# Designed miniproteins, single chains, continued (4): the designs that were tried, part 43

Each design is a single chain, and the fold is of that chain. pLDDT is the mean over its residues in the fold that is shown.

## One batch from the design tools (miniprotein)

Design m13576
Fold by ESMFold2-Fast:
Structure m13576 (fold): chain A 67 residues (1-67)
Amino acid sequence: MIDEVDVAIAFIEIAYGIAKLDVSRGKAEEALEFLRRIADQVIERFPSEEVRKAGEEAIAEVEKLAA
């Protein structure tokens, strides 16, 4: 269980990294759509509070960068 959560969080962190690159290229809308989609899929597959929180925090950080 713990290893599954760690892997899920790692997927979100990779998606967050990609989203930050897209925002830096002026693709903020595409970055947010991509990150939200990946976060939703990961949370559905690995339903835990830690995974949900990681996804929400990543989305919030990208939204701040896009503003």
Scores: mean pLDDT 82

Design m13577
Fold by ESMFold2-Fast:
Structure m13577 (fold): chain A 84 residues (1-84)
Amino acid sequence: MLEEAERAFEAGDYAAAIEYLEKALPTLSKSEQVQALEAIAEAYKKLGDYEKAAEYYEKAAKLAEELGKKELAELLRKKAEELK
């Protein structure tokens, strides 16, 4: 699933990458979920869906904060705010 998402992203198929990542989310560790949520946000940004991209950056930031990764959470929130 993650490997499939990576291949789709590399091929420029951002819609497929999002679909694979969303399906992978419930199977991932919390740390991996932060990475997957950020990847979904990047894919939406490449598709021009800035509202969805900001939403997923905010989800990734919240989870990163819960894991004690405060610097990463701050960076992800900044990325979300830049898209508003």
Scores: mean pLDDT 84

Design m13578
Fold by ESMFold2-Fast:
Structure m13578 (fold): chain A 62 residues (1-62)
Amino acid sequence: MDREVEEGLLLMKIGIARRLADTDPDLAIEILEEAAREAEKNGLEETAKLAREELEKIREKK
């Protein structure tokens, strides 16, 4: 699959998780962990970093 398409989908998932963080932090964490894993698998270092930073923010608040 095209790397650009995969990056766009992962960024969208991160955005969804960020919106869910206040309502369902457990689901947001699950989505972010999956996004970080998929980003690493596809060599999307910046996207993986973003997902991990959002994950850390939610875990610190919890």
Scores: mean pLDDT 79

Design m13579
Fold by ESMFold2-Fast:
Order: C-alpha cells, then structure tokens, then sequence
Structure m13579 (fold): chain A 60 residues (1-60)
C-alpha cells in the first residue's frame, strides 16, 4: 500500500482505540496491510500528529 493508505488505516485504528494501541493491534494491522510492524508504528506516530492527539500509548 502507499504511505498515505498506511497512515489512513492508522488514523482509523487510533479513532477506535482512543490512542491506546496494543502490540496485537500493531501486528494485526501490519499483517492486514502486508507491511512491517515498524512501518505501522511510524504511521501511528504520524497519524497521532495529524489528529493532534495529546497522548499515544503503546501497551504490551
């Protein structure tokens, strides 16, 4: 997928989770999009910045 598609998917995940992301969420999205977990994490950080989230939390 394009970088924009990955970031859009990350934005949807952040909206559903209110900025609380588990490792399972990252793994599921990486598998769905066919990208690395690192790319998903980078997209989540970028998406959080676009959405102006006060806090982004990664859980185990």
Amino acid sequence: PSEEEIVRAAEELLRKTNGVISLADIQALAKELGVSEDEVVQALIRAAKRLKLKTLVFTG
Scores: mean pLDDT 83

Design m13580
Fold by ESMFold2-Fast:
Structure m13580 (fold): chain A 99 residues (1-99)
Amino acid sequence: SQFQADLEATIEALNLLQKGKELMKEGKYEEAVKYFERAVSLLPGWALARDYLAEAYEKLGKYDEAIKHYQWLIDGAYKNSPKVRKELEERIKKLEEKK
């Protein structure tokens, strides 16, 4: 069943996001990236998981990877959210200055 497969993928993605968040609190950013990448691979349209992935890349100093995911969020999930778009555009500008 497609609905069962979609539900199972959603539950797995939620568990991966939770573990990634715990790893972020522990400062284990490289490990957190792996969990968030898996969550994004299961649910590619999930803005929240992609936000956390970008934040984890930023913590690792992987600014190009972080910018790529923030740009995806601006162009897609936050396309019609002017306040969030402005905040992410300002964040991207600051990350570009660190490169």
Scores: mean pLDDT 88

Design m13581
Fold by ESMFold2-Fast:
Structure m13581 (fold): chain A 57 residues (1-57)
Amino acid sequence: QWQTLRRQGQEAFKRGDYVTATRLLGQAILTGLQSGSLSPEELDRLLAEQREAQEKA
């Protein structure tokens, strides 16, 4: 589920593993979009988190 991938990505980010964080957050976005359960607010939040991880990678 996308929430699990988001949590794992956030944990990687906290450890300074920005490459892994970027990948996991990207997978969370794709999974959430495919499930149709992402609100526009949740999508915007995930995109912001993924972008921040990518910029630090």
Scores: mean pLDDT 83

Design m13582
Fold by ESMFold2-Fast:
Structure m13582 (fold): chain A 58 residues (1-58)
Amino acid sequence: MKEELLREKIRLEEERALLRMEIAIEKMLPNPDEKKIAELEKRIEELDRRIAELEKQL
């Protein structure tokens, strides 16, 4: 029950961390792909919403 919610939250936080890392790498490139960055940022917003909903249940 609570452990399942914690595992799901950790999984989402890991996904978010990977996306943040990918954005950071892209921004360090000489010609960053702005469209890719925007798409990754949108995915992070979706993960943030899901994490917030799980936190309400913890």
Scores: mean pLDDT 84

Design m13583
Fold by ESMFold2-Fast:
Structure m13583 (fold): chain A 90 residues (1-90)
Amino acid sequence: VIDLQIKGNQAYLEGNFDEAIKYYEEAIKKNPKNFGAWLNLGDVYMAKGEYEKAVEAYKKALDIARENYPDNTVLIKRAEEKLKEAEEKA
């Protein structure tokens, strides 16, 4: 799971957005509550200009952060901020 996120991050840095999406989707398939993978999937959709898909990914990340990391205000605020930005562009 973590290794898949690292591979996704590497693909994203190289500008291989479709490859990055595949790695993040595989990470999510292995762990549907993977906050980082959902957040990164949103980031890739933002970079591709697919704002509605970014909104869906960020909403899932925010739900996961609120349910599984309620005391981690940094994670929650980060997800809220990214969701707001995606919603404004969608």
Scores: mean pLDDT 83

Design m13584
Fold by ESMFold2-Fast:
Structure m13584 (fold): chain A 65 residues (1-65)
Amino acid sequence: SEREELLREAIELIRRGDLERAREILQKLVSQGLISESVGQAILEAIDAGDLAAALSGLRDELEL
């Protein structure tokens, strides 16, 4: 699904340290309604805080749902 592909892309971008592109993919996920605004905002805040472990955990939880 587009949701799974975008979630996997965001995970790989964070793993590579490409946080700008990861934020763009997260904004797309929220804008398309593929994740909730609250979940998207929490993951974006984790990225902005440098808490990449929390960001990856949030994305993995969404991928497993």
Scores: mean pLDDT 88

Design m13585
Fold by ESMFold2-Fast:
Structure m13585 (fold): chain A 56 residues (1-56)
Amino acid sequence: SSELQKAAQQAGEAIRAGDADTAGEYAKKMAELLGHTESADSAGATVKRLAEERKA
């Protein structure tokens, strides 16, 4: 869907910018849009952690 594409673009831009919080939020939104609600929090936390590691 267009929402999924927009969320993916925002997550990618946030990762490139070193914005870990935004990257995590959009990763969570992508998981929810894909119907993986049970893993959405985990996906968001993982992406945020990886973006923070890149920033450090």
Scores: mean pLDDT 76

Design m13586
Fold by ESMFold2-Fast:
Structure m13586 (fold): chain A 109 residues (1-109)
Amino acid sequence: MAEASPVERARALLRTAAEAARLAAERAEELGLEKVAEYLRKAARYAEEAAREEDVERALELAEKAREYLEEALRLAREEGAPEELLAEIEAILDMVETAIAELRRAAA
């Protein structure tokens, strides 16, 4: 197997996280969790922008913003008593973004 670069792995993870965050936002909206849906959409936008960014330092800044919005979405979802399935989905998306941030940090070093 050809080894993908850290940046290529990070971009793939960020694209997957952005798509997953959009789907989670739609589920949150259907459940009436409007603020959770808003933060998940913001996380998706930043993750998508990070995946398209050519500058590694800028991509890292955008990915960090995606992480912040995912952390806030998870906090609000817990406070509002969201279903365990939605909580698990947000946690999985956060883990993907955290992994992408680690790969971007390796590329920046």
Scores: mean pLDDT 88

Design m13587
Fold by ESMFold2-Fast:
Structure m13587 (fold): chain A 73 residues (1-73)
Amino acid sequence: SLVRPESRRLSPQMSRAELEEMARELGFPAVLRYVDRNGEQHEVLVESVEELEEVFAAVRDSMLYAELVRHVP
């Protein structure tokens, strides 16, 4: 069977608790995809809630759009 990756949209205003809930639903590893102010798309593989929180905190003020996608090997 074909498996489609699940995704969740992120908001710059999301709290840590909201990020943890979303990550718990999707599972790890996951890919954080975001578009910056220049329209450039970035992807970061995250293996844990702590890693997701660190990356999100670094980019939240400069991102236009972000989503968390479950990584399917």
Scores: mean pLDDT 77

Design m13588
Fold by ESMFold2-Fast:
Structure m13588 (fold): chain A 61 residues (1-61)
Amino acid sequence: SKETDEGLIESVKIFLESVKAQNSDEEAKKKAEFLIEELRKAGYSEEVIEKVKEIFEEILS
């Protein structure tokens, strides 16, 4: 839904920026990969997962 997907995307951005600031690049990537797998297990759509992957790549470069 609009509110759920937008809220999730903003939360993911905040989380990944925090992870990048507090961790090495390798540790940040592992935490981001863990988040992606947890979202898959929680039943989020592939569209949401792909948006999270794009944010991961953008923030963690």
Scores: mean pLDDT 76

Design m13589
Fold by ESMFold2-Fast:
Structure m13589 (fold): chain A 75 residues (1-75)
Amino acid sequence: SAALREKYEALLREAYAELAAHTPVPEVAAAYAALAAGEAASAPELSAEVVEALRPLLEELEARMQAEFDAALAA
């Protein structure tokens, strides 16, 4: 449904905003900030070091998005 799609898009932009806030590399942080603002369409390429640094946050965001999506489906 349109409501579920809009919910997913909103959650995805929130996730990008958190990634922008916690990414130690300014160029990658700027790319995520642009995605959160809807100003970019593609995710930045991440080095192995950046992926490792962000892994706990990525796992948390994935779990949170899944829980929010499941809640929206149940409503």
Scores: mean pLDDT 77

Design m13590
Fold by ESMFold2-Fast:
Structure m13590 (fold): chain A 65 residues (1-65)
Amino acid sequence: MDEEIEKGVLLISVAVIKTTVDKKPLSKEEAEKMKKVLDKAVEAGVISQEEADKLKERIDEAEKK
Protein backbone atom coordinates (compact mmCIF):
# COMPACT_ATOMS: atom_id res chain seq x y z
CA MET A 1 0.00 0.00 0.00
CA ASP A 2 2.15 2.83 -1.38
CA GLU A 3 -0.71 5.31 -1.80
CA GLU A 4 1.24 8.29 -0.39
CA ILE A 5 4.33 7.56 -2.52
CA GLU A 6 2.15 7.11 -5.62
CA LYS A 7 0.38 10.44 -4.91
CA GLY A 8 3.78 12.13 -4.50
CA VAL A 9 5.01 10.79 -7.85
CA LEU A 10 1.77 11.91 -9.55
CA LEU A 11 2.04 15.39 -7.97
CA ILE A 12 5.60 15.77 -9.31
CA SER A 13 4.48 14.47 -12.73
CA VAL A 14 1.64 17.05 -12.87
CA ALA A 15 4.13 19.84 -11.96
CA VAL A 16 6.45 18.67 -14.78
CA ILE A 17 3.50 18.68 -17.22
CA LYS A 18 2.56 22.27 -16.20
CA THR A 19 6.17 23.40 -16.73
CA THR A 20 6.62 21.53 -20.03
CA VAL A 21 3.41 22.74 -21.77
CA ASP A 22 4.43 26.38 -21.14
CA LYS A 23 8.00 25.97 -22.50
CA LYS A 24 8.00 23.73 -25.60
CA PRO A 25 5.83 22.14 -28.31
CA LEU A 26 4.78 18.54 -27.61
CA SER A 27 4.67 15.51 -29.89
CA LYS A 28 1.41 13.54 -30.16
CA GLU A 29 2.97 10.70 -28.13
CA GLU A 30 4.10 13.09 -25.35
CA ALA A 31 0.62 14.69 -25.26
CA GLU A 32 -1.13 11.31 -24.95
CA LYS A 33 1.22 10.17 -22.16
CA MET A 34 0.67 13.43 -20.25
CA LYS A 35 -3.13 13.08 -20.56
CA LYS A 36 -2.94 9.55 -19.12
CA VAL A 37 -0.89 10.85 -16.17
CA LEU A 38 -3.55 13.53 -15.55
CA ASP A 39 -6.32 10.90 -15.60
CA LYS A 40 -4.41 8.84 -13.00
CA ALA A 41 -3.82 11.97 -10.88
CA VAL A 42 -7.59 12.66 -10.84
CA GLU A 43 -8.31 9.02 -9.83
CA ALA A 44 -5.72 9.32 -7.02
CA GLY A 45 -7.26 12.63 -5.81
CA VAL A 46 -4.08 14.62 -6.53
CA ILE A 47 -5.90 17.12 -8.78
CA SER A 48 -9.54 17.89 -9.59
CA GLN A 49 -11.21 16.85 -12.85
CA GLU A 50 -11.60 20.56 -13.74
CA GLU A 51 -7.85 21.16 -13.26
CA ALA A 52 -7.05 18.08 -15.38
CA ASP A 53 -9.41 19.28 -18.14
CA LYS A 54 -7.70 22.71 -18.20
CA LEU A 55 -4.28 21.05 -18.40
CA LYS A 56 -5.49 18.78 -21.23
CA GLU A 57 -6.49 21.91 -23.19
CA ARG A 58 -2.98 23.33 -22.64
CA ILE A 59 -1.46 20.00 -23.74
CA ASP A 60 -3.56 20.04 -26.94
CA GLU A 61 -2.41 23.62 -27.70
CA ALA A 62 1.25 22.66 -27.09
CA GLU A 63 0.83 19.62 -29.41
CA LYS A 64 -0.41 21.91 -32.23
CA LYS A 65 2.66 24.17 -31.97
Scores: mean pLDDT 78

Design m13591
Fold by ESMFold2-Fast:
Structure m13591 (fold): chain A 61 residues (1-61)
Amino acid sequence: AMEDVEKAIKEEAEKYGVPEELIRKLGSGDLRERYKASAEIDLKKVTDPEAIETAKRILAE
């Protein structure tokens, strides 16, 4: 439900210390926005070099 989605967005944003706008972009119809948001979140939540390298490869300029 929409209420559950908004709650999940708020919780994920708070958990990773990112703006709610960034989490909402993960649900965007624009594939580029989704990739950018996902890569930025991965860079904040993981310090594993392999995961960071993968996230950077996904991030479009």
Scores: mean pLDDT 62

Design m13592
Fold by ESMFold2-Fast:
Structure m13592 (fold): chain A 80 residues (1-80)
Amino acid sequence: DAEAGRLLARFRTLLEQMAQSKNEEVKRALAELAVQLMDRLARVASPAQRAEAIEGVEATLPSLGPEEQKLLEAARQRLL
């Protein structure tokens, strides 16, 4: 579905911005946006697209603080 593809592309961009950011407030805001996109992806994405989103989260987690990690882990569980 075209909607799922667009959401996944936006999600990948947010993960990239989180990994590159040096500002904790920006990282937190991006993590909250990523959670919203993951909730939408859970409803419309194919299993392959969900797997891609999960891989993106796992790659980004080491660059994040504990609170952002908790937010993304909870959202990752909703994609499973």
Scores: mean pLDDT 80

Design m13593
Fold by ESMFold2-Fast:
Structure m13593 (fold): chain A 56 residues (1-56)
Amino acid sequence: SDENVERIVKEVAKAFQEAGKELTPEQAEEIRREARRMADNPEEAIKRLIEKYVKG
């Protein structure tokens, strides 16, 4: 599921850019770690990580 992890990370990074927020290397590593735990459900992972890190 490395492909799913990369998709999740890419979509979250895109949401950061669209929101005008900077994605730090530390946040990117944390998001990748969470994406690995949720890689079997990438759509839900993307939604939850955007809510947590981008929307607040």
Scores: mean pLDDT 84

Design m13594
Fold by ESMFold2-Fast:
Structure m13594 (fold): chain A 55 residues (1-55)
Amino acid sequence: MKVTAVVPVTGSVEEARARALEAQKAIAGAKNLEEAEAIVKELRAQGLDVELEVH
């Protein structure tokens, strides 16, 4: 199962890229889909508009 995080680019491209990389790293470290969903929920609570895509 391949899980991809989508982070919209708002403001500085470099800042958005750094945040996207941290989000991707956190999701890649998840052991299962349940943990990935929990990480996305935390990122959204921090003001990031993130979405999980399952391929």
Scores: mean pLDDT 66

Design m13595
Fold by ESMFold2-Fast:
Structure m13595 (fold): chain A 66 residues (1-66)
Amino acid sequence: SGLEGSLAAARLGEEAGRAAREGASADQVKQMGEEARRIGESHGPGGAAAGTAVAGAAKDSGELLG
């Protein structure tokens, strides 16, 4: 369901944010965002939208690091 995808994407987003704060590279944060997007996509269009939003946030965090 979209809800499961949103929850999985949110968890990865939280982990990406923690990794960024603890010195992960911009590339690592970006890869975590892409994983959130893929997990979201596997749960249908609602999950895909949530995953895409998390990927965007991860990218923005990576840009702050880089």
Scores: mean pLDDT 70

Design m13596
Fold by ESMFold2-Fast:
Structure m13596 (fold): chain A 78 residues (1-78)
Amino acid sequence: EEKIKELEEEIKKIEEKIKKLKEEIKELEKKLKEAEEAGDVSAVIAYTLRIIGLEIELEKLEKKLKELKEELKKLLEE
């Protein structure tokens, strides 16, 4: 059962990271919208690139979370 606890703790940590990344992306999307409305092309480019970078990181974390949840399910269901 120690292995189950370790996986649950790792899953929880990844879920918290995913939540924070989604919040950061949402805030950057608001800033991007404001920059677009202001006609600030440099800010639009900067926020767009940052959002893309965070979306790539989010995709990697979501894939890892799925793998960890599948491992946990196998341990719980034999």
Scores: mean pLDDT 84

Design m13597
Fold by ESMFold2-Fast:
Structure m13597 (fold): chain A 68 residues (1-68)
Amino acid sequence: VSEEELDREVTLALGEIYLGIGKIDEQKGNYKAAAESYRKAADFYEQSGDTELAQEARNKAEELEKKA
């Protein structure tokens, strides 16, 4: 596996971790914390080239900020 592919996989994994944290906070009603985690997930997904996942995470963060 190339260096670039390893870096991308690490960045994607960070996006998945923050997406998971966001979902947990959302389930607990911590909308502000959830929105912050979804925004971080979106940033990492964008860096990994997963633009669709990044867009979904941003949309979710914006939605949750309206509830907070």
Scores: mean pLDDT 82

Design m13598
Fold by ESMFold2-Fast:
Structure m13598 (fold): chain A 57 residues (1-57)
Amino acid sequence: SSDEELALDAVDFLARRYGLSEEQRERLKERARRLLAEGRPLGVVLQEVAAEAARLA
């Protein structure tokens, strides 16, 4: 879906920004997909993955 594509692109951007490992990046992508599958709005998903990426940095 368009929302999934945007969320996964955001994760790739955050992984580069915060220097995340490949394992951390993949777990964050799985989290984004799960939140979208649960019906969470894209904006909320983006906030959640950004917060998690900052925590992992």
Scores: mean pLDDT 88

Design m13599
Fold by ESMFold2-Fast:
Structure m13599 (fold): chain A 112 residues (1-112)
Amino acid sequence: KLYPTAKPIYAKLLEMLENESSVEDIFNLMLEEMTEEDLRELAEDFKSKEKLREYVLKQIEEGNYEAAIAALLAALLGASEEEAIEVGELMKRDREEALRRLEEIRERRLNA
């Protein structure tokens, strides 16, 4: 759940999610424009996904920003808590496969 009026980055992220921007472009936007504080704040918006929030906060603390972003993006695209965490872990091992998984999640969302 995003509040487009809260921060300009959230509005831009929401527009990219709706405008069929590539998953890689959305990921790179998050990596470039979102601060550690922004990532923590976004994680707190997933109140029903406690394990995801714990995972993201741990990745941020460990400096694994790409894993944190991949998990958050998966969740924004409609992935389950478990699937989002799996994508974060996959990003650490195989970036190309993680991006493919994110694209599959996005296609599932668009075809729902």
Scores: mean pLDDT 78

Design m13600
Fold by ESMFold2-Fast:
Structure m13600 (fold): chain A 74 residues (1-74)
Amino acid sequence: MKEFEAEVLAALGDMYRALGDIFASKGDYEKALEEYKKAAELYEKALELYPSEELKKRLEEARKKVKEIEEKIK
């Protein structure tokens, strides 16, 4: 059951990450940062419910994107 809940959270995280990529490509770094932070939070929740190497990689990637955008904004 927790596995299914983790899959739903991960799918939502993937959606927010995609939105972050779109905003970043348009130079809207504030919105990109907001979406990437949402993605990271969802991946963290998913990983807590169901430990997975795939989810861990998604989380680290989202965290890296947050850091990259923060560097651009300051």
Scores: mean pLDDT 84

Design m13601
Fold by ESMFold2-Fast:
Structure m13601 (fold): chain A 58 residues (1-58)
Amino acid sequence: SDDALLGEALREAIELVGESEALKIAREVGVPLLEAGASTEEVVAAIREETRRRKEEM
């Protein structure tokens, strides 16, 4: 389901960058895309890309 895919992406983000940073990614990237009508696939891809980018900078 869409909720399961979003939950997986957020759990992965928590594992890679920590809970605080994962919540920032959800708020700054995930929520705005969902509000703009982006597909679940697009939102998941954006969260995963931002997670990887922030992990690289840590």
Scores: mean pLDDT 84

Design m13602
Fold by ESMFold2-Fast:
Structure m13602 (fold): chain A 65 residues (1-65)
Amino acid sequence: AYDAAQRDRVGAALTALAEALAAGDVARAEALLDEMEAAGLARVVRRSLTADGRLEFELEIAPDA
């Protein structure tokens, strides 16, 4: 279950992910997704790169996060 510290980590990771995506830094965004999954903050359900170089993904975050 997520506690307050884990919730803060999720928020920080999502912010960093949004910034990487806004900058077009796909490699950074992929690394952040891997870090979140490894830390148990979220599960990456799907991750793919589109033909035009956009990263598409789907995340599941625990209900108590």
Scores: mean pLDDT 74

Design m13603
Fold by ESMFold2-Fast:
Structure m13603 (fold): chain A 54 residues (1-54)
Amino acid sequence: MPSIEELEKELEELLEKKKEAEENGDYKQASIYGFRALALQVEIDLLKKLEAKS
């Protein structure tokens, strides 16, 4: 299972790509990167809950 740090790095990369796509007027790609970023945020939240479990 990926670590929270790994997922956070992937999230940052996706947000960077989303911004670049928006700057290029490629709103379809920006939306795709945005949805992938949301999926990673959900994964990060789930992993944080698992790590916080006592």
Scores: mean pLDDT 80

Design m13604
Fold by ESMFold2-Fast:
Structure m13604 (fold): chain A 72 residues (1-72)
Amino acid sequence: MKKKLEAEIWLSMALMAYGVALATGEEDLSWTIRVIEEALEKARELGDEESAARLEELLEEAKELQRRKKEE
């Protein structure tokens, strides 16, 4: 269960970073995207497919939000 717990910690960190960015109306999501990308890499390294899938969805959302903010 150590690998699963470590992956869940990374997922939680990424979710917190994204939640803060949404709550503050942050215009530059570069740091948040990086946190999510690092968490996704860790979840994949740890073999936690569930956490990795959630992080992939979160990364897609964060990148799309960043794209829209920079386009408009």
Scores: mean pLDDT 80

Design m13605
Fold by ESMFold2-Fast:
Structure m13605 (fold): chain A 65 residues (1-65)
Amino acid sequence: SEEEIKELGKKLLEAAKEMGIELTEEQAEEIARLLLEGTPLKEIAEKFGIDEKKLKEIIDKAVKK
């Protein structure tokens, strides 16, 4: 749902900021959408120019909050 995407996007944005990675709200929401759709992490990382390992750390921090 849109609400789930926005909520996950906010958590991803927070986690990225803590790791010194700049994301826009739109980018965070798109990452959230792709994650909820089951898109492979490598594909998301390539799309947004983020290191796959760093993206994995952001996600892990976001979901453990």
Scores: mean pLDDT 82

Design m13606
Fold by ESMFold2-Fast:
Structure m13606 (fold): chain A 99 residues (1-99)
Amino acid sequence: GAGEEGLKAGKKAAEAAKAGDDEKAAEAAEKAAAAGAAGGDEAGLAAAEAAKAAAEAGMKKGAGAAARAGGAAGAAGGVRGGRGGREAGEAAAEAGGAG
């Protein structure tokens, strides 16, 4: 489902960020956020958590990728994830340096 796609995309974003591929990391994080927004509240929360992980990984390899992942997580969590998703999105935005 959308939550599973969001988690997979977030994991790919974190792996790409660790490898130093900032552009792929940002693209995967944005895809995770989009999958979360398309699903229900649980999917939004899952996408926000995945994007948070990507933002944290990106902070070591690419500030730009981390900021994009954090912003995407905030959007997904705020729209679909309810309170928990919003909190996860805010944490990802802080990790990405977008806060």
Scores: mean pLDDT 59

Design m13607
Fold by ESMFold2-Fast:
Structure m13607 (fold): chain A 72 residues (1-72)
Amino acid sequence: MVEEYDRLVEELREAALRGDLEEAERLAEEAARLAERYLREVEGKKPEEARELAEKALERGKEMARKLVEAA
């Protein structure tokens, strides 16, 4: 699961560096979904807490994608 998350973050970065903001945002959403599952299933977080943390991760991922596109 951590390995899958790292892969998605790497793909997000690659998409953003190509200027593909749409794909980068889609990958951010997929990574956030995986993070929610990890927090719930591996770390034993409550569903509400896992969802909140995943939403924060999604916001950061989208912001990072936007900044990477701007920097490219």
Scores: mean pLDDT 77

Design m13608
Fold by ESMFold2-Fast:
Structure m13608 (fold): chain A 55 residues (1-55)
Amino acid sequence: MPVYLSGEEILSLLDEEMAKRVEEYLKERGVDRISFDELIELGGELAFEEAEKKK
């Protein structure tokens, strides 16, 4: 896919908690970039977890 996001740019634009989740995913895969689809998936999961954790 032509829409790869660099780790540096992603971490700068995302919420701190979301950035941590993405960084962990990147390290797990051993890569410095993530596809847009994967980013959306992780973002949604993290957002839901944060909302539930507050409750």
Scores: mean pLDDT 67

Design m13609
Fold by ESMFold2-Fast:
Structure m13609 (fold): chain A 62 residues (1-62)
Amino acid sequence: ASREETRKAGAAGAQLAAAEGRPPTEEAVAEGAIRAARELGLKADEEAAREGGREAAELGRA
């Protein structure tokens, strides 16, 4: 899968983690994003998932 596809999946997963009411720490959100990307059947790219997770965490803080 492309890096952008993995990043998008990561961001969606990070938003799910935030929606669960967990503190929006970048690392916790990134871990959720990595899991979500894997669940979608995409190869988990940890760097891209972390970037997507950071974006989702910033949205939750804004």
Scores: mean pLDDT 62

Design m13610
Fold by ESMFold2-Fast:
Structure m13610 (fold): chain A 59 residues (1-59)
Amino acid sequence: SSSTEKLLEEARKATGPYEEEIKEAVKALEEASKSDDVTLYVGEVLRLIGALLDNELAK
């Protein structure tokens, strides 16, 4: 979806203390987006959002 693509674009630009965790979450979400497992996909979206929030709060 357009929302997921925007999330991935912003995540790829992210810098800070959790940059490495964000990169791993982006990779996991990209892999999950190719599966038919909606539960896995939603879980990886939430993981990426959590990593992005942790990164912003740690600045």
Scores: mean pLDDT 81

Design m13611
Fold by ESMFold2-Fast:
Structure m13611 (fold): chain A 73 residues (1-73)
Amino acid sequence: SAKELIEKAEKYIEEAQRALKEGDLKKAIEYARKAHKYAMEALKLSEGELIPKAIGLVLRAMGLIFEAGGEGI
């Protein structure tokens, strides 16, 4: 469901942020890319009130990928 995909995206964003704080850029990129994938899948399945939340997660995951030095979004 969209809700479960949102929860997965949020967890991977949290993992990416932890990796960034630890200086592990490789893990940060890997987790941020997973977050982006699940956020995009959530957006595709989202309706009504969940659409803005899914969009926010997509943008946040993209930001984390760029911050960690990643490319190929």
Scores: mean pLDDT 82

Design m13612
Fold by ESMFold2-Fast:
Formats: sequence, structure tokens, C-alpha cells
Structure m13612 (fold): chain A 87 residues (1-87)
Amino acid sequence: SVEDKIKEVKEKAQKALEELREAARTMSPDEFYEKLKEIVEELRKDFEEVAKLAQSENNYDALKELKKIYEDFLNKVSEIVEEVRAR
């Protein structure tokens, strides 16, 4: 179901944030930015796939929830990036 896929993408985004926080702590800035690009691109594709499914079903509530999850994810990524830049 779309609801199950939204839950899976939300859990995957949470794990991605944990990986990025660990990378920010342990990696050089250059290695961190390479990892950041990889993780963000993977999550973007997952979000787009779920959004496409929700859109095909005219499930606008699911699209709204997915957009909020994606925006929250990007905001947290931005916070981690600012921490790396401040080093």
C-alpha cells in the first residue's frame, strides 16, 4: 500500500540522517560530501517513486504527508551540512 511505502521511506530517511551524522563526525569534509551526494540522491529517487504511486492513485493526502517528510529530511540534512562547514 502507499501508506506502507510512506512508512518505509520515512524509516529509510531516519537511517540516512543517522548515517550522515556519523559521517559528519568521522569523515573528512570531502569524503562527507561524496557520501552526502550518494545518500541524498538515493532518498530522492525513493521519494519520487512513492510520490508517483500516490499521484497515480489520486491520493493527495499521501502526497501531502510525503512532501512534509521530504521537507523535514532536507531541513535536517541542511543542519548537518552547516555543522560540517563550521569545522
Scores: mean pLDDT 86

Design m13613
Fold by ESMFold2-Fast:
Structure m13613 (fold): chain A 57 residues (1-57)
Amino acid sequence: SEKVENLTRAMKAAIEAGIPVERVRKVALVAGKQLGIPEEEVEKAVREAEEEVRRER
């Protein structure tokens, strides 16, 4: 969904900027609840964003 894609993009940018993943995850969970996204979907998006950034090394 577009909402999840936008959230994932924002999280990826934050992680790339050097913000700790745990901090990004906390913020994403709050934003996801506001957008009506289930916690499981938010956690999956955070995990995907983290993996994508780490693949770039």
Scores: mean pLDDT 80

Design m13614
Fold by ESMFold2-Fast:
Structure m13614 (fold): chain A 69 residues (1-69)
Amino acid sequence: DFKELEKILEEAEREGVRLLLAGASPEEASRYARELAKERIQKYFKEKYGKELSDEELEKLIEEIRKKS
């Protein structure tokens, strides 16, 4: 479900913003948000479809979510 994936990405980005407000650099906050999104999307696919995505597949999926949002 695209809406669930969009929510996961949005929540990860929100966590990155929290780090930025706590004094992290933009690069640190961005890296943390990206890794958190990848981890949570992986968990979603494992739970719902029993599938494990490669890092490459996760990066492509995140890019697709950004393009459609």
Scores: mean pLDDT 81

